# Designed miniproteins, single chains, continued (5): the designs that were tried, part 40

Each design is a single chain, and the fold is of that chain. pLDDT is the mean over its residues in the fold that is shown.

## One batch from the design tools (miniprotein)

Design m17466
Fold by ESMFold2-Fast:
Structure m17466 (fold): chain A 83 residues (1-83)
Amino acid sequence: MEKIREASKRLIDAIEAGDVDAAMKATNELAKLIKESKNPRELAILSTATVVRLVGISLEADPETRQAAEDAAKKILKAANEA
């Protein structure tokens, strides 16, 4: 669980900083951790919270940061649905 929270925080921090490369790496790590998780309830809560925050950031972001946030949200939702 802590690793998923840490990866989620790294993703949000990278998106807020406009670091698309770091955001992509954090998204891939978070998606992997979500797929390997055996706690559906905590996974659903954290995935939803992360996606909501990514959507919020994307509304005020530049086009590259917006695209990175949208791609991250889609990948997280897909990983959560496959877990």
Scores: mean pLDDT 75

Design m17467
Fold by ESMFold2-Fast:
Structure m17467 (fold): chain A 83 residues (1-83)
Amino acid sequence: MDEKTLEAEVLLALASMYLALGDIFEEKGDYETAIESYKKAIELYEQARKLFEEANDQRGIDLATRGLEEARKKLEEVEKKLK
């Protein structure tokens, strides 16, 4: 359980870093790199949420779900700017 929870927390932190990276590149007008960063954040948040679900860590599930929702919203917004 400790190992699985730690792995989930590391993935959650990494996902948050990619989300922030996406925001930085979006502000710089590099929408292609922002999209790639948001997609990586989504993948990592999904992986973290699954591990928290397996560990029955409701706090972790809630944090990963909120991050996933934010990353998906940001991805949709930046994709609209490319078209």
Scores: mean pLDDT 86

Design m17468
Fold by ESMFold2-Fast:
Structure m17468 (fold): chain A 98 residues (1-98)
Amino acid sequence: SRAALIEQAAAYFNARMAEAIAMVRAGAPVEEVVRLLEEAVEKLIETIPELKERFERLLRETKEKLATASPAEREALLRAFTAEVSDLLHEERERALA
């Protein structure tokens, strides 16, 4: 079902975001963190193409902030990005269940 596909996409996204936070904590280059974010967002767009523009806007804004952020700020930015995307996925899943 569409709801199950959204749930699976959300689980994948959350796992990738946990990996991104771990990478930031390990001192990984911002370019590697950005690459993982881009991959995670691409998978979301495949599942929910109607939200493509919204996902791309959130990703762009997060990438811009990450480029100038300290390591601690990068973790906070990734958590904020995760929360915003999770809210969108929750709303879309609720629509699919209605």
Scores: mean pLDDT 88

Design m17469
Fold by ESMFold2-Fast:
Structure m17469 (fold): chain A 81 residues (1-81)
Amino acid sequence: SREEILREALELLEEAIEALRAGDVETALKLVQEAVRLVSKVDPELAAAFEKVLELMRTSSRAEQITYVRLMAGEVRRLIE
């Protein structure tokens, strides 16, 4: 269902934040990419925005990466409401 897909995407984004805090950027980027793929099934426009942010994350600081993923998680939570 829509809600199940969004909850799975949210869990992946929360795991990505934990990976970033642990210094595992490669795992975090893979988790965000999978979350974006799931979001695209529900909201393609939001997923396209997330893809642009994911590209920015590749050259961003750790603090910026964490902030971006937290904002993405907030957007996914809004869709579940």
Scores: mean pLDDT 89

Design m17470
Fold by ESMFold2-Fast:
Structure m17470 (fold): chain A 92 residues (1-92)
Amino acid sequence: MSIEELLKKAEEYIKKAEEEKSDTEKTVEYLKKAAGYIAEALIELGKYELALKISEEVNAAISKTYETGTEEEAKKAVEIARKYLEEAKKLA
């Protein structure tokens, strides 16, 4: 996939995570896919360290979502993914 296609897929999965209200596990799966696509785009751009940071921060937020089961922690995980998506778009 091109960098543009990777970032488009990431945005699609972030949207799915935002729209998922009934299943925390499904929200987490969407966020992992979004983070994966952003990390892949960053690797293609030569930003390997930033790709590692997004994976670490999103996984940490996901862990908190599983531990607390709250909508608030899920929203924070979505916000982290969106921040890195915007950063990747600036670098593309």
Scores: mean pLDDT 79

Design m17471
Fold by ESMFold2-Fast:
Structure m17471 (fold): chain A 92 residues (1-92)
Amino acid sequence: SSETLALIKEIQNIREELKKQYPDIDERSVLEKLLKQYASDNLKRTALLLILAEVYTRQRNTKEAKRAVAEAVALLREMGANDVAQLLEEAL
């Protein structure tokens, strides 16, 4: 869907921006700060939550990773991206 492509592009953009602007800063802390800044932007918030879920998974923090994915799924459903939301729920 167009929403899936927009989400993939947003995830890629955030990863590139983090690498350029914050190479020496704790990735988790920057992502958590950005999540607060984009509280009203559902697309950016969803992308940030999915990147955070990957970070939490690498840190073996399964509880926080599942929470981040669940919140991303809820936001995707609010945006009407039900196909992407369903795929993420099934991957949990």
Scores: mean pLDDT 79

Design m17472
Fold by ESMFold2-Fast:
Structure m17472 (fold): chain A 56 residues (1-56)
Amino acid sequence: SMEEERRRRLREIRKLFAEHPDENLTVEQIAERLGVTPEEAQRLLDEFARNPELAA
């Protein structure tokens, strides 16, 4: 489902930040790694920031 895909992408963002804590990843770099548009990557980052469990 779209909800499962969205949760998967949020986990991928969390994993990227956890694996690269010293990197300041840009929206464009996140979009490239997830295979989405920069606009979608920005929406996922906003969602990540709104979820305390994912924003650590």
Scores: mean pLDDT 72

Design m17473
Fold by ESMFold2-Fast:
Structure m17473 (fold): chain A 58 residues (1-58)
Amino acid sequence: SEKEEKEAKELAELSLESAKEAGATDEQIIESIKESLKSTDNELSKLAGEIALKKLEE
């Protein structure tokens, strides 16, 4: 669980950095994450998406 949380945080940060480097706005990233959360059953991907959304709201 601790390792999974660390991996999810790293995945969230890498995904956010990659999206921003590609020129995506915060709004576009939020939309993409919400879409992914609707379609994925992968627990790690769900956790990473939730962490990324929290970071964008902060």
Scores: mean pLDDT 78

Design m17474
Fold by ESMFold2-Fast:
Parts: sequence; structure tokens; C-alpha cells
Structure m17474 (fold): chain A 65 residues (1-65)
Amino acid sequence: LFDEAVRRIEAGDLEGALELARELLKQGDHESAHNVAVLVKKAARERGDEAIVKEAEEIIEQAKK
């Protein structure tokens, strides 16, 4: 899942990467979910996509448990 999420981020599919981050949270892999969400947030900020930045921030907060 983590490698696939990184591949999606590199392809510009930030929404697809967030879906994998949510799947990682469901599996209890909070560290990988956090790492994916941080990468997505950075990429979304660079392209000015505030909606995706917000979704990534929500996943980061959930992963901090």
C-alpha cells in the first residue's frame, strides 16, 4: 500500500493516494498513513489544491492517535 501510494503521488493522483492512506488507517498502520498524508499535503500545497490539503490534514490528525 505505501509503495502504491507513493507511486500515485508521483503520478499526480493525490486523491488516489489519500484513499490508500485511509486504507492504512483502517488496517491500524498509523505510521504509513501519516507518512502518505504528509507527502500528499506537500504536493497539494505546491499545486494550490486546498481541498486535498484539508483532507490530508484530517488523515494526519487521525493518524496521531
Scores: mean pLDDT 82

Design m17475
Fold by ESMFold2-Fast:
Structure m17475 (fold): chain A 99 residues (1-99)
Amino acid sequence: EENRRKLRELAAEYRAEADALVGGERVERLEAELEAGISVDESDLSVDELLARALLLAAMMLEKVVEEGDEEQQRRALEQIPPAVEEVKAWAEKKRAEL
């Protein structure tokens, strides 16, 4: 129960961060592309778009675990997804510094 709340809060936070980076219209397009399984070339996306895409993917994974996941899957998602998101954020900061 408590894990589902934390997963929902994290998903909402990641969606808000993606919206702040690229705007709601672009977020809707990126989410539709992810849902359709459309692959994109990294060279076709900005650093902010790649970060927003990663945040949306994380949010979608957390939302799925809330709906379908057992307690062990909920715990793994809370343990594994936030560190992975932080690694992507660190990558984005490094890429901005190199530009």
Scores: mean pLDDT 80

Design m17476
Fold by ESMFold2-Fast:
Order: sequence, then structure tokens, then C-alpha cells
Structure m17476 (fold): chain A 94 residues (1-94)
Amino acid sequence: GAMAEAEAARRQAEVDRRVELIKEKYGLSDEDYEKLRQALLAGDKETVKKLFEEKAKNSTPEQRTLLNIEIETLDALDLIYQALDKIVAEREKK
């Protein structure tokens, strides 16, 4: 239904916004940007963390701290979305 499509579009827009901010702020390559975007849309947290850790290895201590905060923020957002998905599913019980 229209609601499920709107929720999917909202989630995709939030992922796109987050990845765009990270690309702009931390100077991700186009290849790393696309990998990050695809991993987030697929829910592949392992690939997301690996990409940020690789970037952090070649970053200043301050940039590394900020990248670690981004990883933690992404984990927190995914947990919130999973919890919301469960609440919606419980309300749709026949």
C-alpha cells in the first residue's frame, strides 16, 4: 500500500542524506560513497563499519573520532528503525 512505499522512500532519503553529509564532511571517494550507500540500504553493517575503519586509518586523530561517532550514530538509527518496524507489525496483527 501507499504507506509502505512512503516508509521505504523515507528510509532511503534518510540514508542518502546521511551518506551525502559524510561524503561532504570527510571527503569520501565516489567508489567508497557508492559502497557505503549500497551497504546501508542493504542493512550490511559489517561493510559500513569496514569502510569507516579504512577511512579512519588514513585520517587525523580528530577525524578518526568523528568517523567513530558516525558509526555509532548509524548503529543507533538502525536499532530505532528495527524497533519501529516491530511496533508497526504488532499493530497489524489480525
Scores: mean pLDDT 67

Design m17477
Fold by ESMFold2-Fast:
Structure m17477 (fold): chain A 55 residues (1-55)
Amino acid sequence: LSEEQKKKLRELLELLSLPEEVIEKVLAAPNKDEAKKILEQYMPSEDAESLLSLI
């Protein structure tokens, strides 16, 4: 993920009130597929996919 994508994703995850540790794990993901796998542990797959489509 690019720095701009990470910044936008962080803001979206903060709006969802996810724990800071979860936000860090998602932002550390090398690509959107890995980020989606982490997010699916905390939200429905459809929501995770929609969120990642915004970046």
Scores: mean pLDDT 82

Design m17478
Fold by ESMFold2-Fast:
Structure m17478 (fold): chain A 70 residues (1-70)
Amino acid sequence: MEEEKKELEELAREKAREAVEEYVRANPGALSPEEKEEAVRRAAEAATAQALALAAAGKAEEARKLLEEA
């Protein structure tokens, strides 16, 4: 389902950005703005892949929990 994939991608990106922002707050100067955006992109891609694998196995609720707990 294209719509479900889009939702999981959006959640993964949002949670990845939150995690990277918190890391940067705890470690000021550890990442440049470019490195921060790259970290968000890679983390979102990894989280989306895991969530989609769970959804494909019929565990869509587990997929959402995975992203929510990030």
Scores: mean pLDDT 74

Design m17479
Fold by ESMFold2-Fast:
Structure m17479 (fold): chain A 107 residues (1-107)
Amino acid sequence: AAEAEAGAAAAGDNGALLGGGVAIGLAGIAAGTAGVAGGEKAAKAAGEGAAAGAAALAANTGAAAGAAAAGAAAEGAEKAAKEADTEEGKASAEAGAKGAIAAAKGA
């Protein structure tokens, strides 16, 4: 399956592809929260996810750094979707979560 293949690529010699995916996922979270009034809790959760992702990138190297960062970003985005005060804010946070999850799969 493409998902298993992407996972193997992310864990192996394709750290650059995983790194690119992480950047896209983090940008998606930022865009999802910045443009929509999803409430302070949603914005905080997305921001914490992005910050945790950045910290994971700084604390780790290679494929492990990208995987850890993508996972943290995905968690933050999911929490932001649950905390959103508006339907538009929830939709934006969910889009960010999907981006972060795709990054974790080496998309």
Scores: mean pLDDT 55

Design m17480
Fold by ESMFold2-Fast:
Structure m17480 (fold): chain A 68 residues (1-68)
Amino acid sequence: MKKEKEKLEEWKKKVIEEAKKWNLELSEEEIEEIAKIALELEKKYPGKLSEKEIIATAIHKVLVKKEK
């Protein structure tokens, strides 16, 4: 649905901003995967994690997969 996609786009923007602060170069595919994980974390733990914690956790999960 449109609202779900708009939330994903919001998370993508936040991931890009956070990556810039950390001097991380992420591909568009990595940004999308991180945003999807962040959205899922927000749904599972509503109001329990800050945006920065959600993004940091999602980045860590995606970068660990990079080994393959």
Scores: mean pLDDT 76

Design m17481
Fold by ESMFold2-Fast:
Parts: C-alpha cells; sequence; structure tokens
Structure m17481 (fold): chain A 63 residues (1-63)
C-alpha cells in the first residue's frame, strides 16, 4: 500500500538522519512526503510528521 511504502521511506530516512547522512535522509523523507500527500486526508498526523523531518533534514544540509 502507499501508506506502507511511505512508512518504509520514513523509517529509512530516520536511520539515515541518526547516522548523520543528511542527504540520504532528505531523499527518503522527500519520497515519504510525496506518498503521504496522496493519502493525507486519512493520515494527516503522519503527513505532518514526515514534513517536519524533511524540513529538519533540509536544515541540516543547509548548515
Amino acid sequence: SLLEEAKRHYEEGKKALEAGDYQTAYEHFKRALELASKIKEDNPDFYERVKKLLLEAAEKLAQ
């Protein structure tokens, strides 16, 4: 399902973020957000969590 694929990318992004691999984290969170946006009406909290971590990864890349 789209939700399962989005959750997989979200978890892989979190692992990359913890490892300091901000570029990999950004790409995974970006993919997770694209998928989560298609199902956000039923999963608004998940969408907001993914968006928050994508912004955090982007901020780390900018520093």
Scores: mean pLDDT 87

Design m17482
Fold by ESMFold2-Fast:
Structure m17482 (fold): chain A 64 residues (1-64)
Amino acid sequence: MEEYAELVKKIAEEHGIEISYEQALRLAKVLKHSVKDKEELEAKVRGMFERASRAELDATLSGL
């Protein structure tokens, strides 16, 4: 899980979005339930940050 949270936080930072480690960890846990491996999680997280606006991401993270 730590590697997954670190990956999520890194992808968020690459997209100019600052999230806490706890938010990254929570998002990683939620997404891990819908993906089977690390590559799928990375692709899903990248697609989410690329497609979603800042407001949409804030709504998703607030819902966690």
Scores: mean pLDDT 73

Design m17483
Fold by ESMFold2-Fast:
Structure m17483 (fold): chain A 78 residues (1-78)
Amino acid sequence: MEKEEHIKRAEAFEKKADEYLAKGDTLQAASWYMAAGIHYYEAGDKERALEAFKKALEAGKDNPVVQETAKKFIEEIK
């Protein structure tokens, strides 16, 4: 139940991140990719969590907080 809800939320957040990225709002995109990654991780979907956190790093390249946080999650998942 909760696991399936986490997947659905993660998918919605990933789409929202893609929309912000398309608009050039890389900071918002990074934030929503981070949220998607966390929900994929909580659902036990480590592969999709890792992909979302990597997208957050790419979008948030100029944001040190996003880079530090996403790297920590990536190392925890690996």
Scores: mean pLDDT 83

Design m17484
Fold by ESMFold2-Fast:
Structure m17484 (fold): chain A 62 residues (1-62)
Amino acid sequence: MDVKKAAEELIKEAERAIKEGDYDLAIDFADAAMHAGIDDPELRERAAKLKEEAERKKKEAE
């Protein structure tokens, strides 16, 4: 299984969801990307930052 490609696709979906204002979906995709990319520190770190950004923006919107 190409876990790196899966993580990269999930990161792209999280970035798109943030752009569209769907922070719940962005959090879900970023969380999935963190689990898929667990052996790649760069992908895990990118996913973690996206999750934190989505969570922060969701709190600001509430």
Scores: mean pLDDT 79

Design m17485
Fold by ESMFold2-Fast:
Structure m17485 (fold): chain A 76 residues (1-76)
Amino acid sequence: MELFEEYKKKIEEYLKKLETEDLSEEEREKIKEEILKIIEELLELARKTLPPEKLPEVEALAEEYKKRLEEILKKK
């Protein structure tokens, strides 16, 4: 649980940086890739540590993070 909280905090930090900081297009792409990598790490951790019945909850969380990332990137 604590390790999942660490991954969640990291994703939230990067999402906040992407939304609030005046970043170059190159920097935004790097942060996007980093967020997606952390989401994959979170899913892999869940697959290795959680019972199968708990996986849909983590998959839903990962999908929510991806939607938030897409919304931030679509802002003009």
Scores: mean pLDDT 79

Design m17486
Fold by ESMFold2-Fast:
Structure m17486 (fold): chain A 61 residues (1-61)
Amino acid sequence: ATREEAEELERRGEEAAARGDYATAAKHYSQAAKLYAELGDDKSAMRAAWKAAEAAELARQ
């Protein structure tokens, strides 16, 4: 995994959330969190994971 790949996934999550597509946003944020964790960037991994959890909640209402 590369930092650029993780950042691209986080950006795709932001774009999906901006459109109100929270299910897609949650998926992209979760993938970004996994890649940040693989890179050892725990702070970015936790931030992306939290965004994924919020998006998943919004996707269900």
Scores: mean pLDDT 84

Design m17488
Fold by ESMFold2-Fast:
Structure m17488 (fold): chain A 55 residues (1-55)
Amino acid sequence: SLVDEMQSRFPEEYLDEETRELFEEAKREKDPRKQAVLLTAAVLRAIGNELDAEL
């Protein structure tokens, strides 16, 4: 799935529990629009974790 592919592109160190929960919610969501919102939130959080690790 798109969600699984997107999650797999991030190193495990940027996938904390809250980020993983957002990806899991996106996987369970059957409405494509709601899934896109959840996936976007998960991706942005993973990016934020990467930036926090470099600061």
Scores: mean pLDDT 81

Design m17489
Fold by ESMFold2-Fast:
Structure m17489 (fold): chain A 70 residues (1-70)
Amino acid sequence: PPSARQIAEARVLGVLLEAQARGEALSAREIAERTGLPLSTVRSVLRELEARGLVEARRVGRTTLYRLAP
């Protein structure tokens, strides 16, 4: 069976894919709200996905927005 981490990664990627279709970039808090995952889990997953080059982080003022890497 898939691990809890693999399930969390799949949910985060799914939300980012939906956001991309709508032309949106999302904060970690918005991803947590849309996935139902704890914010700490979302931040951990986003760091791993960014390190793998699958997700891009952009700082806008004091907020960091995330999208799928091109």
Scores: mean pLDDT 85

Design m17490
Fold by ESMFold2-Fast:
Structure m17490 (fold): chain A 70 residues (1-70)
Amino acid sequence: AQELLEKGNKAFKEKNYEEAIKYYEEALKLDPNNAEAWANLAASYFKLGNDEKALEYGLKAESLATGRPL
């Protein structure tokens, strides 16, 4: 899962956002609770101009990352 995130991040840095999305989706198939993968998926859609998906997946990432509860 972490290796797939790194491959996605590399594709994102190279501006291959469609390839980045593919790796992030594969990472999420292995670990659907990975907030970082959801956040990076959201960022990739934002770069492609899909603001609706970017917002939806960004909210999912925030929901999973809210581990402050005390």
Scores: mean pLDDT 79

Design m17491
Fold by ESMFold2-Fast:
Structure m17491 (fold): chain A 92 residues (1-92)
Amino acid sequence: KVEEAKEALKAGDYERAAKLAEEALKEDPENAEARATLAIAYAELGDLERARAILDELAEMANKEKDLEKQTEISMQMISIAVALSIAERKA
């Protein structure tokens, strides 16, 4: 469940957060929250390229989404990733 990945992320266990988010995506490939958790974990691990790739994937998902509520949820996840990337880049 994506909640376990988010808990690992909050605890600073970024490798575990990435692994759990990957497992969640294996069960539900369209889970925007799991994608966001994975991207934030990659950014914290210094893998900015993979984090940006996931951000681009979420942008494509939002563009294909017809439901405004779901599109808004994906957009909020994208903002969370962008913030994490900005912070990670400043630490480098």
Scores: mean pLDDT 81

Design m17492
Fold by ESMFold2-Fast:
Structure m17492 (fold): chain A 62 residues (1-62)
Amino acid sequence: SEERRKKRIEEAKKFSEEQKKLLKEIAKKLTAIGDAYEAYLEGKVEEAKEIAKKNGVNFTFL
């Protein structure tokens, strides 16, 4: 029925928006991991630690 279709569309839109937010947060953390690792490889250990801490990323190798 049309009512069921409207409800499914609304649920799908809400789910899509929630997934986009999660993907953006994952992408931010992955970028922060890369930036911190690059700083670590350059010997900038303190900068690498600050990047990780600022982005809520826990580096086990730092």
Scores: mean pLDDT 78

Design m17493
Fold by ESMFold2-Fast:
Structure m17493 (fold): chain A 68 residues (1-68)
Amino acid sequence: APPLSAEEQALLDELRAIIADPRGWLARRLAENADNPLKRALLEHVMATHSEAEIRALAREHLALMEG
C-alpha cells in the first residue's frame, strides 16, 4: 500500500480523537471558534431546516456546548 500522506495521517488522527472522545473533541473545536456569530447562526438554521433528524440533533448538541 502507498504510504500515508501528512494530510491523510492528520485526518486519521482526527478521526481517532473523535471516536475516543467525541464530546471532548467537539467542545475543543467549538472553543477555537466560540466568537464566530456566523457559526451560531448557521447551526440554528440547520436545526430549523435540515431534513435529517440526526443532523438537527447534532446541531443542537453543538449549540449547547457552544453556550456552556
Scores: mean pLDDT 64

Design m17494
Fold by ESMFold2-Fast:
Structure m17494 (fold): chain A 69 residues (1-69)
Amino acid sequence: AEEYFNKGLELYKQGKYEEAAKYFEKALELAPPEIKGRIERELGLVYAALGKNGEALEYFRRAGEISRE
């Protein structure tokens, strides 16, 4: 999980958003429940950067960023 997450962050910093999303999705599949919200938050940021606002909103909702309660 950590290797895919770190690769996703590296790609995101390089502006390679679609590749970053692929690595974050792999990290999410392998992640324990305790860190899934963190990865979903990063996926929300990636999809927002890609202009995919509907997908970004869904990941932020899953991460609890929009549904604070």
Scores: mean pLDDT 77

Design m17495
Fold by ESMFold2-Fast:
Structure m17495 (fold): chain A 93 residues (1-93)
Amino acid sequence: PASAGLTDETLRALAAAAGRLRSAEALADAVEAIGVTMGVPQEEIDRIVELILSGDYEGAAELLRELAKTAPPAAREALLALADRLLELAAAE
């Protein structure tokens, strides 16, 4: 496993755990880790994180779905699982 970024195994584990994330901070941390792994510019990561932390879960989920379109399979799986979790939290509010 590489010293930089998340492995495919870790990304899949994160996808499986996404439904258990309960705080905006945990969701934001997960997005940052995936974004860094994918080489997404920090300004784009910060924008998505800010949407999550401000409670705009629908907006954040939309941006995660856009990132998923060009993501490798393991990262795509994690991004889509996080987007689904954000939409669940939006519906619960």
Scores: mean pLDDT 81

Design m17496
Fold by ESMFold2-Fast:
Structure m17496 (fold): chain A 62 residues (1-62)
Amino acid sequence: SDALQREVTEAMARIALSVSDLANKVPYEELVKRLGEEEAEKLKKSNEALKAKAQATLAELA
C-alpha cells in the first residue's frame, strides 16, 4: 500500500483504540443495569474485538 493509505489506516486504528478505551471506562455493572447481562456482554465483546483489531493493524504497520 502507498504511504497515504498506511497513514490513514494507522490514524483510524488509533481512533478506534481511543474510542474503545473510552467505552471501557463505563463499569460493566452499569451496562448490566441499563441493558441487561446479555446485551452488556455483547457490547463488551464488541469493544474488545475493536481494540484487538486496531492493535493488530498497528502491529502489522510497524
Scores: mean pLDDT 82

Design m17497
Fold by ESMFold2-Fast:
Structure m17497 (fold): chain A 68 residues (1-68)
Amino acid sequence: GAVAKLQSLHAEAQADPSFTASLSGDTTLTISNSGNTNKLIGLALKVLGDFPDLSISLSGDTLTISAK
C-alpha cells in the first residue's frame, strides 16, 4: 500500500546523508537536498516510474511525496 511505499522511500532517503527526509504521519514524505537538484530530480523520476499510486511535487530543493 501507499503507506508502506512512503516508509520504504523514507528509509532510502535517510540512507543518503545528502538528503534531509521527514515523514509526517503516514501520508506525506518531505525530502530536501540543497545544492544537488539533480539527485532530487532523479529520485522524483524514480518515484513516478516505480510508484504511480503516489503523488509528487517538486519546489526548489524540496520534494513532497504523498499518497493519492
Scores: mean pLDDT 77

Design m17498
Fold by ESMFold2-Fast:
Structure m17498 (fold): chain A 74 residues (1-74)
Amino acid sequence: SVDDRIAALAARLLAAKSVQEQADLVLEFLDGLDLPEAVKEQIRALVERGVRENDVELIEDAALLAILRALEAA
């Protein structure tokens, strides 16, 4: 279920040791979602920016946006 995947993402994000590892987890989660490609591209752009700027808060914002869009689509 989406809830199980959200719980797994949250646990793995807490264990992540770098912005790149967090980014990889968010992108893996996003690719598993049944969302319009335009929405996925928007979230990927936020993740790419977070990695480029070494900004963990942008990665967290991208994760939250992916979760909210997944819940709306369910």
Scores: mean pLDDT 84

Design m17499
Fold by ESMFold2-Fast:
Parts: sequence; C-alpha cells; structure tokens
Structure m17499 (fold): chain A 60 residues (1-60)
Amino acid sequence: MSPVEEVHELAAQMTSASEAEAEALRARARELLAGSPLSPAVKARYEAAIDAAVAAARAA
C-alpha cells in the first residue's frame, strides 16, 4: 500500500482501538507520514486527523 493508504487504514483502526492501541497506531502513522513524499500541508492535515482520532479514543 502507499503511505497515504496505510495512514488511512491506521486512522480507521484508531477509532475502534483502546487508548493504548490508538497511541501505538498514531506513532506508526506519524512515522509513515514522516517518510512519505507528501507536501507539508497534506502531512499537517493527516497529523491533525490522527490527533483527533486519538482524542476520540481517549474520550471513549
């Protein structure tokens, strides 16, 4: 899969994961974004979505 597709899959998993699992998935997604050829603006949007998903998991 492309790094973008992997990040989307990890974000989907975060919405159903425990807080600890969501943090681990967030770390993996951020690592994929750091290595991807995406523009800084696109990376910032995915990082914001990842942070929102982790916050939602913590709130549950």
Scores: mean pLDDT 71

Design m17500
Fold by ESMFold2-Fast:
Structure m17500 (fold): chain A 133 residues (1-133)
Amino acid sequence: SEARRRQLLRRAAELVEEAIRLTQRALELLTRADRMLKEDPSKREEAMKLVAEAIELLSRAVDLLQEAARLLREVGPEAEEAVQLVNQAAGLAGAAIALASRDPENLSKVAELAAQALRLGEEALRRIRELLE
């Protein structure tokens, strides 16, 4: 049971770490696209290509976070806080995707949601690592 617990926690940590990397890349693209549109509206097509790339990265991050949450639930009550943080991160990343699709001009808010998802993902990773100590 302890070996299985550690295996589940290690796998969940790996998934969250990858989701963090994808979210960081997406945030960089969203921030660049927002700056591009604010400085030169004629760059709209170029900016929207960066947004589409960021949406793909965030979608992959959501899938990884959802899988991590499933593994953490198998660990049991001690991982409940990490599950909540992972679910909140996935929810914010999902909200960023939805906003980008509905209002692509509001890239500042999309980037803000992605940045919040990143912070919660990093906190979730810290909690998972504490459970491995």
Scores: mean pLDDT 91

Design m17501
Fold by ESMFold2-Fast:
Structure m17501 (fold): chain A 58 residues (1-58)
Amino acid sequence: MKEIEELIKKLTEEIEKEFGKEVAELVKKMLLGMYENGASLELIKERAKTYKELLRRQ
């Protein structure tokens, strides 16, 4: 779990800088929840990328 926590932290640090702490916390909780419910690391990375792209298109 340590590697996934570190990965999600890095991904959400970028989101926090661009979109704020509130949005970053939401994304972090969703990604962690997905992993805990059986999502692969690959799917977690893909979802984080998708959320960043969606947020940038607002």
Scores: mean pLDDT 77

Design m17502
Fold by ESMFold2-Fast:
Parts: structure tokens; sequence; C-alpha cells
Structure m17502 (fold): chain A 62 residues (1-62)
């Protein structure tokens, strides 16, 4: 999965464009700690369904 594809999918799942870019960059760099931190910061702003989709995207990208 490309960084651009990860960013787009995260935005579609309800993540803000700036946070989605940060998560996609961290995943592309293999920085799982930073990706996890940004996901935790985004989770309170998401519905349960959006949070499940974000979890799937991140798991596929790792």
Amino acid sequence: MSQEEIERRLVEAGVSPSTARGIAEALAAGDRARAGQLVREALPTLSPEEAEEVSRIVSEAL
C-alpha cells in the first residue's frame, strides 16, 4: 500500500487531512510508535465504525 493510498483511505474513514498525512508518513517510514500515537489522538474524534476502518487500514499498512 502506498503512502498516498494510506493517506486517502484514512481521510475517507474520517481522519483529518493533516493527521492522515502524519499517520501515512509514519507508516511509510516504519515508525510504528509515531503511527500509534497519531491514531490514539484521532480515535476520540471518530465513530466506532470509522475507528474500526482506521484500525484495518493501519494493520494492512504494517
Scores: mean pLDDT 82

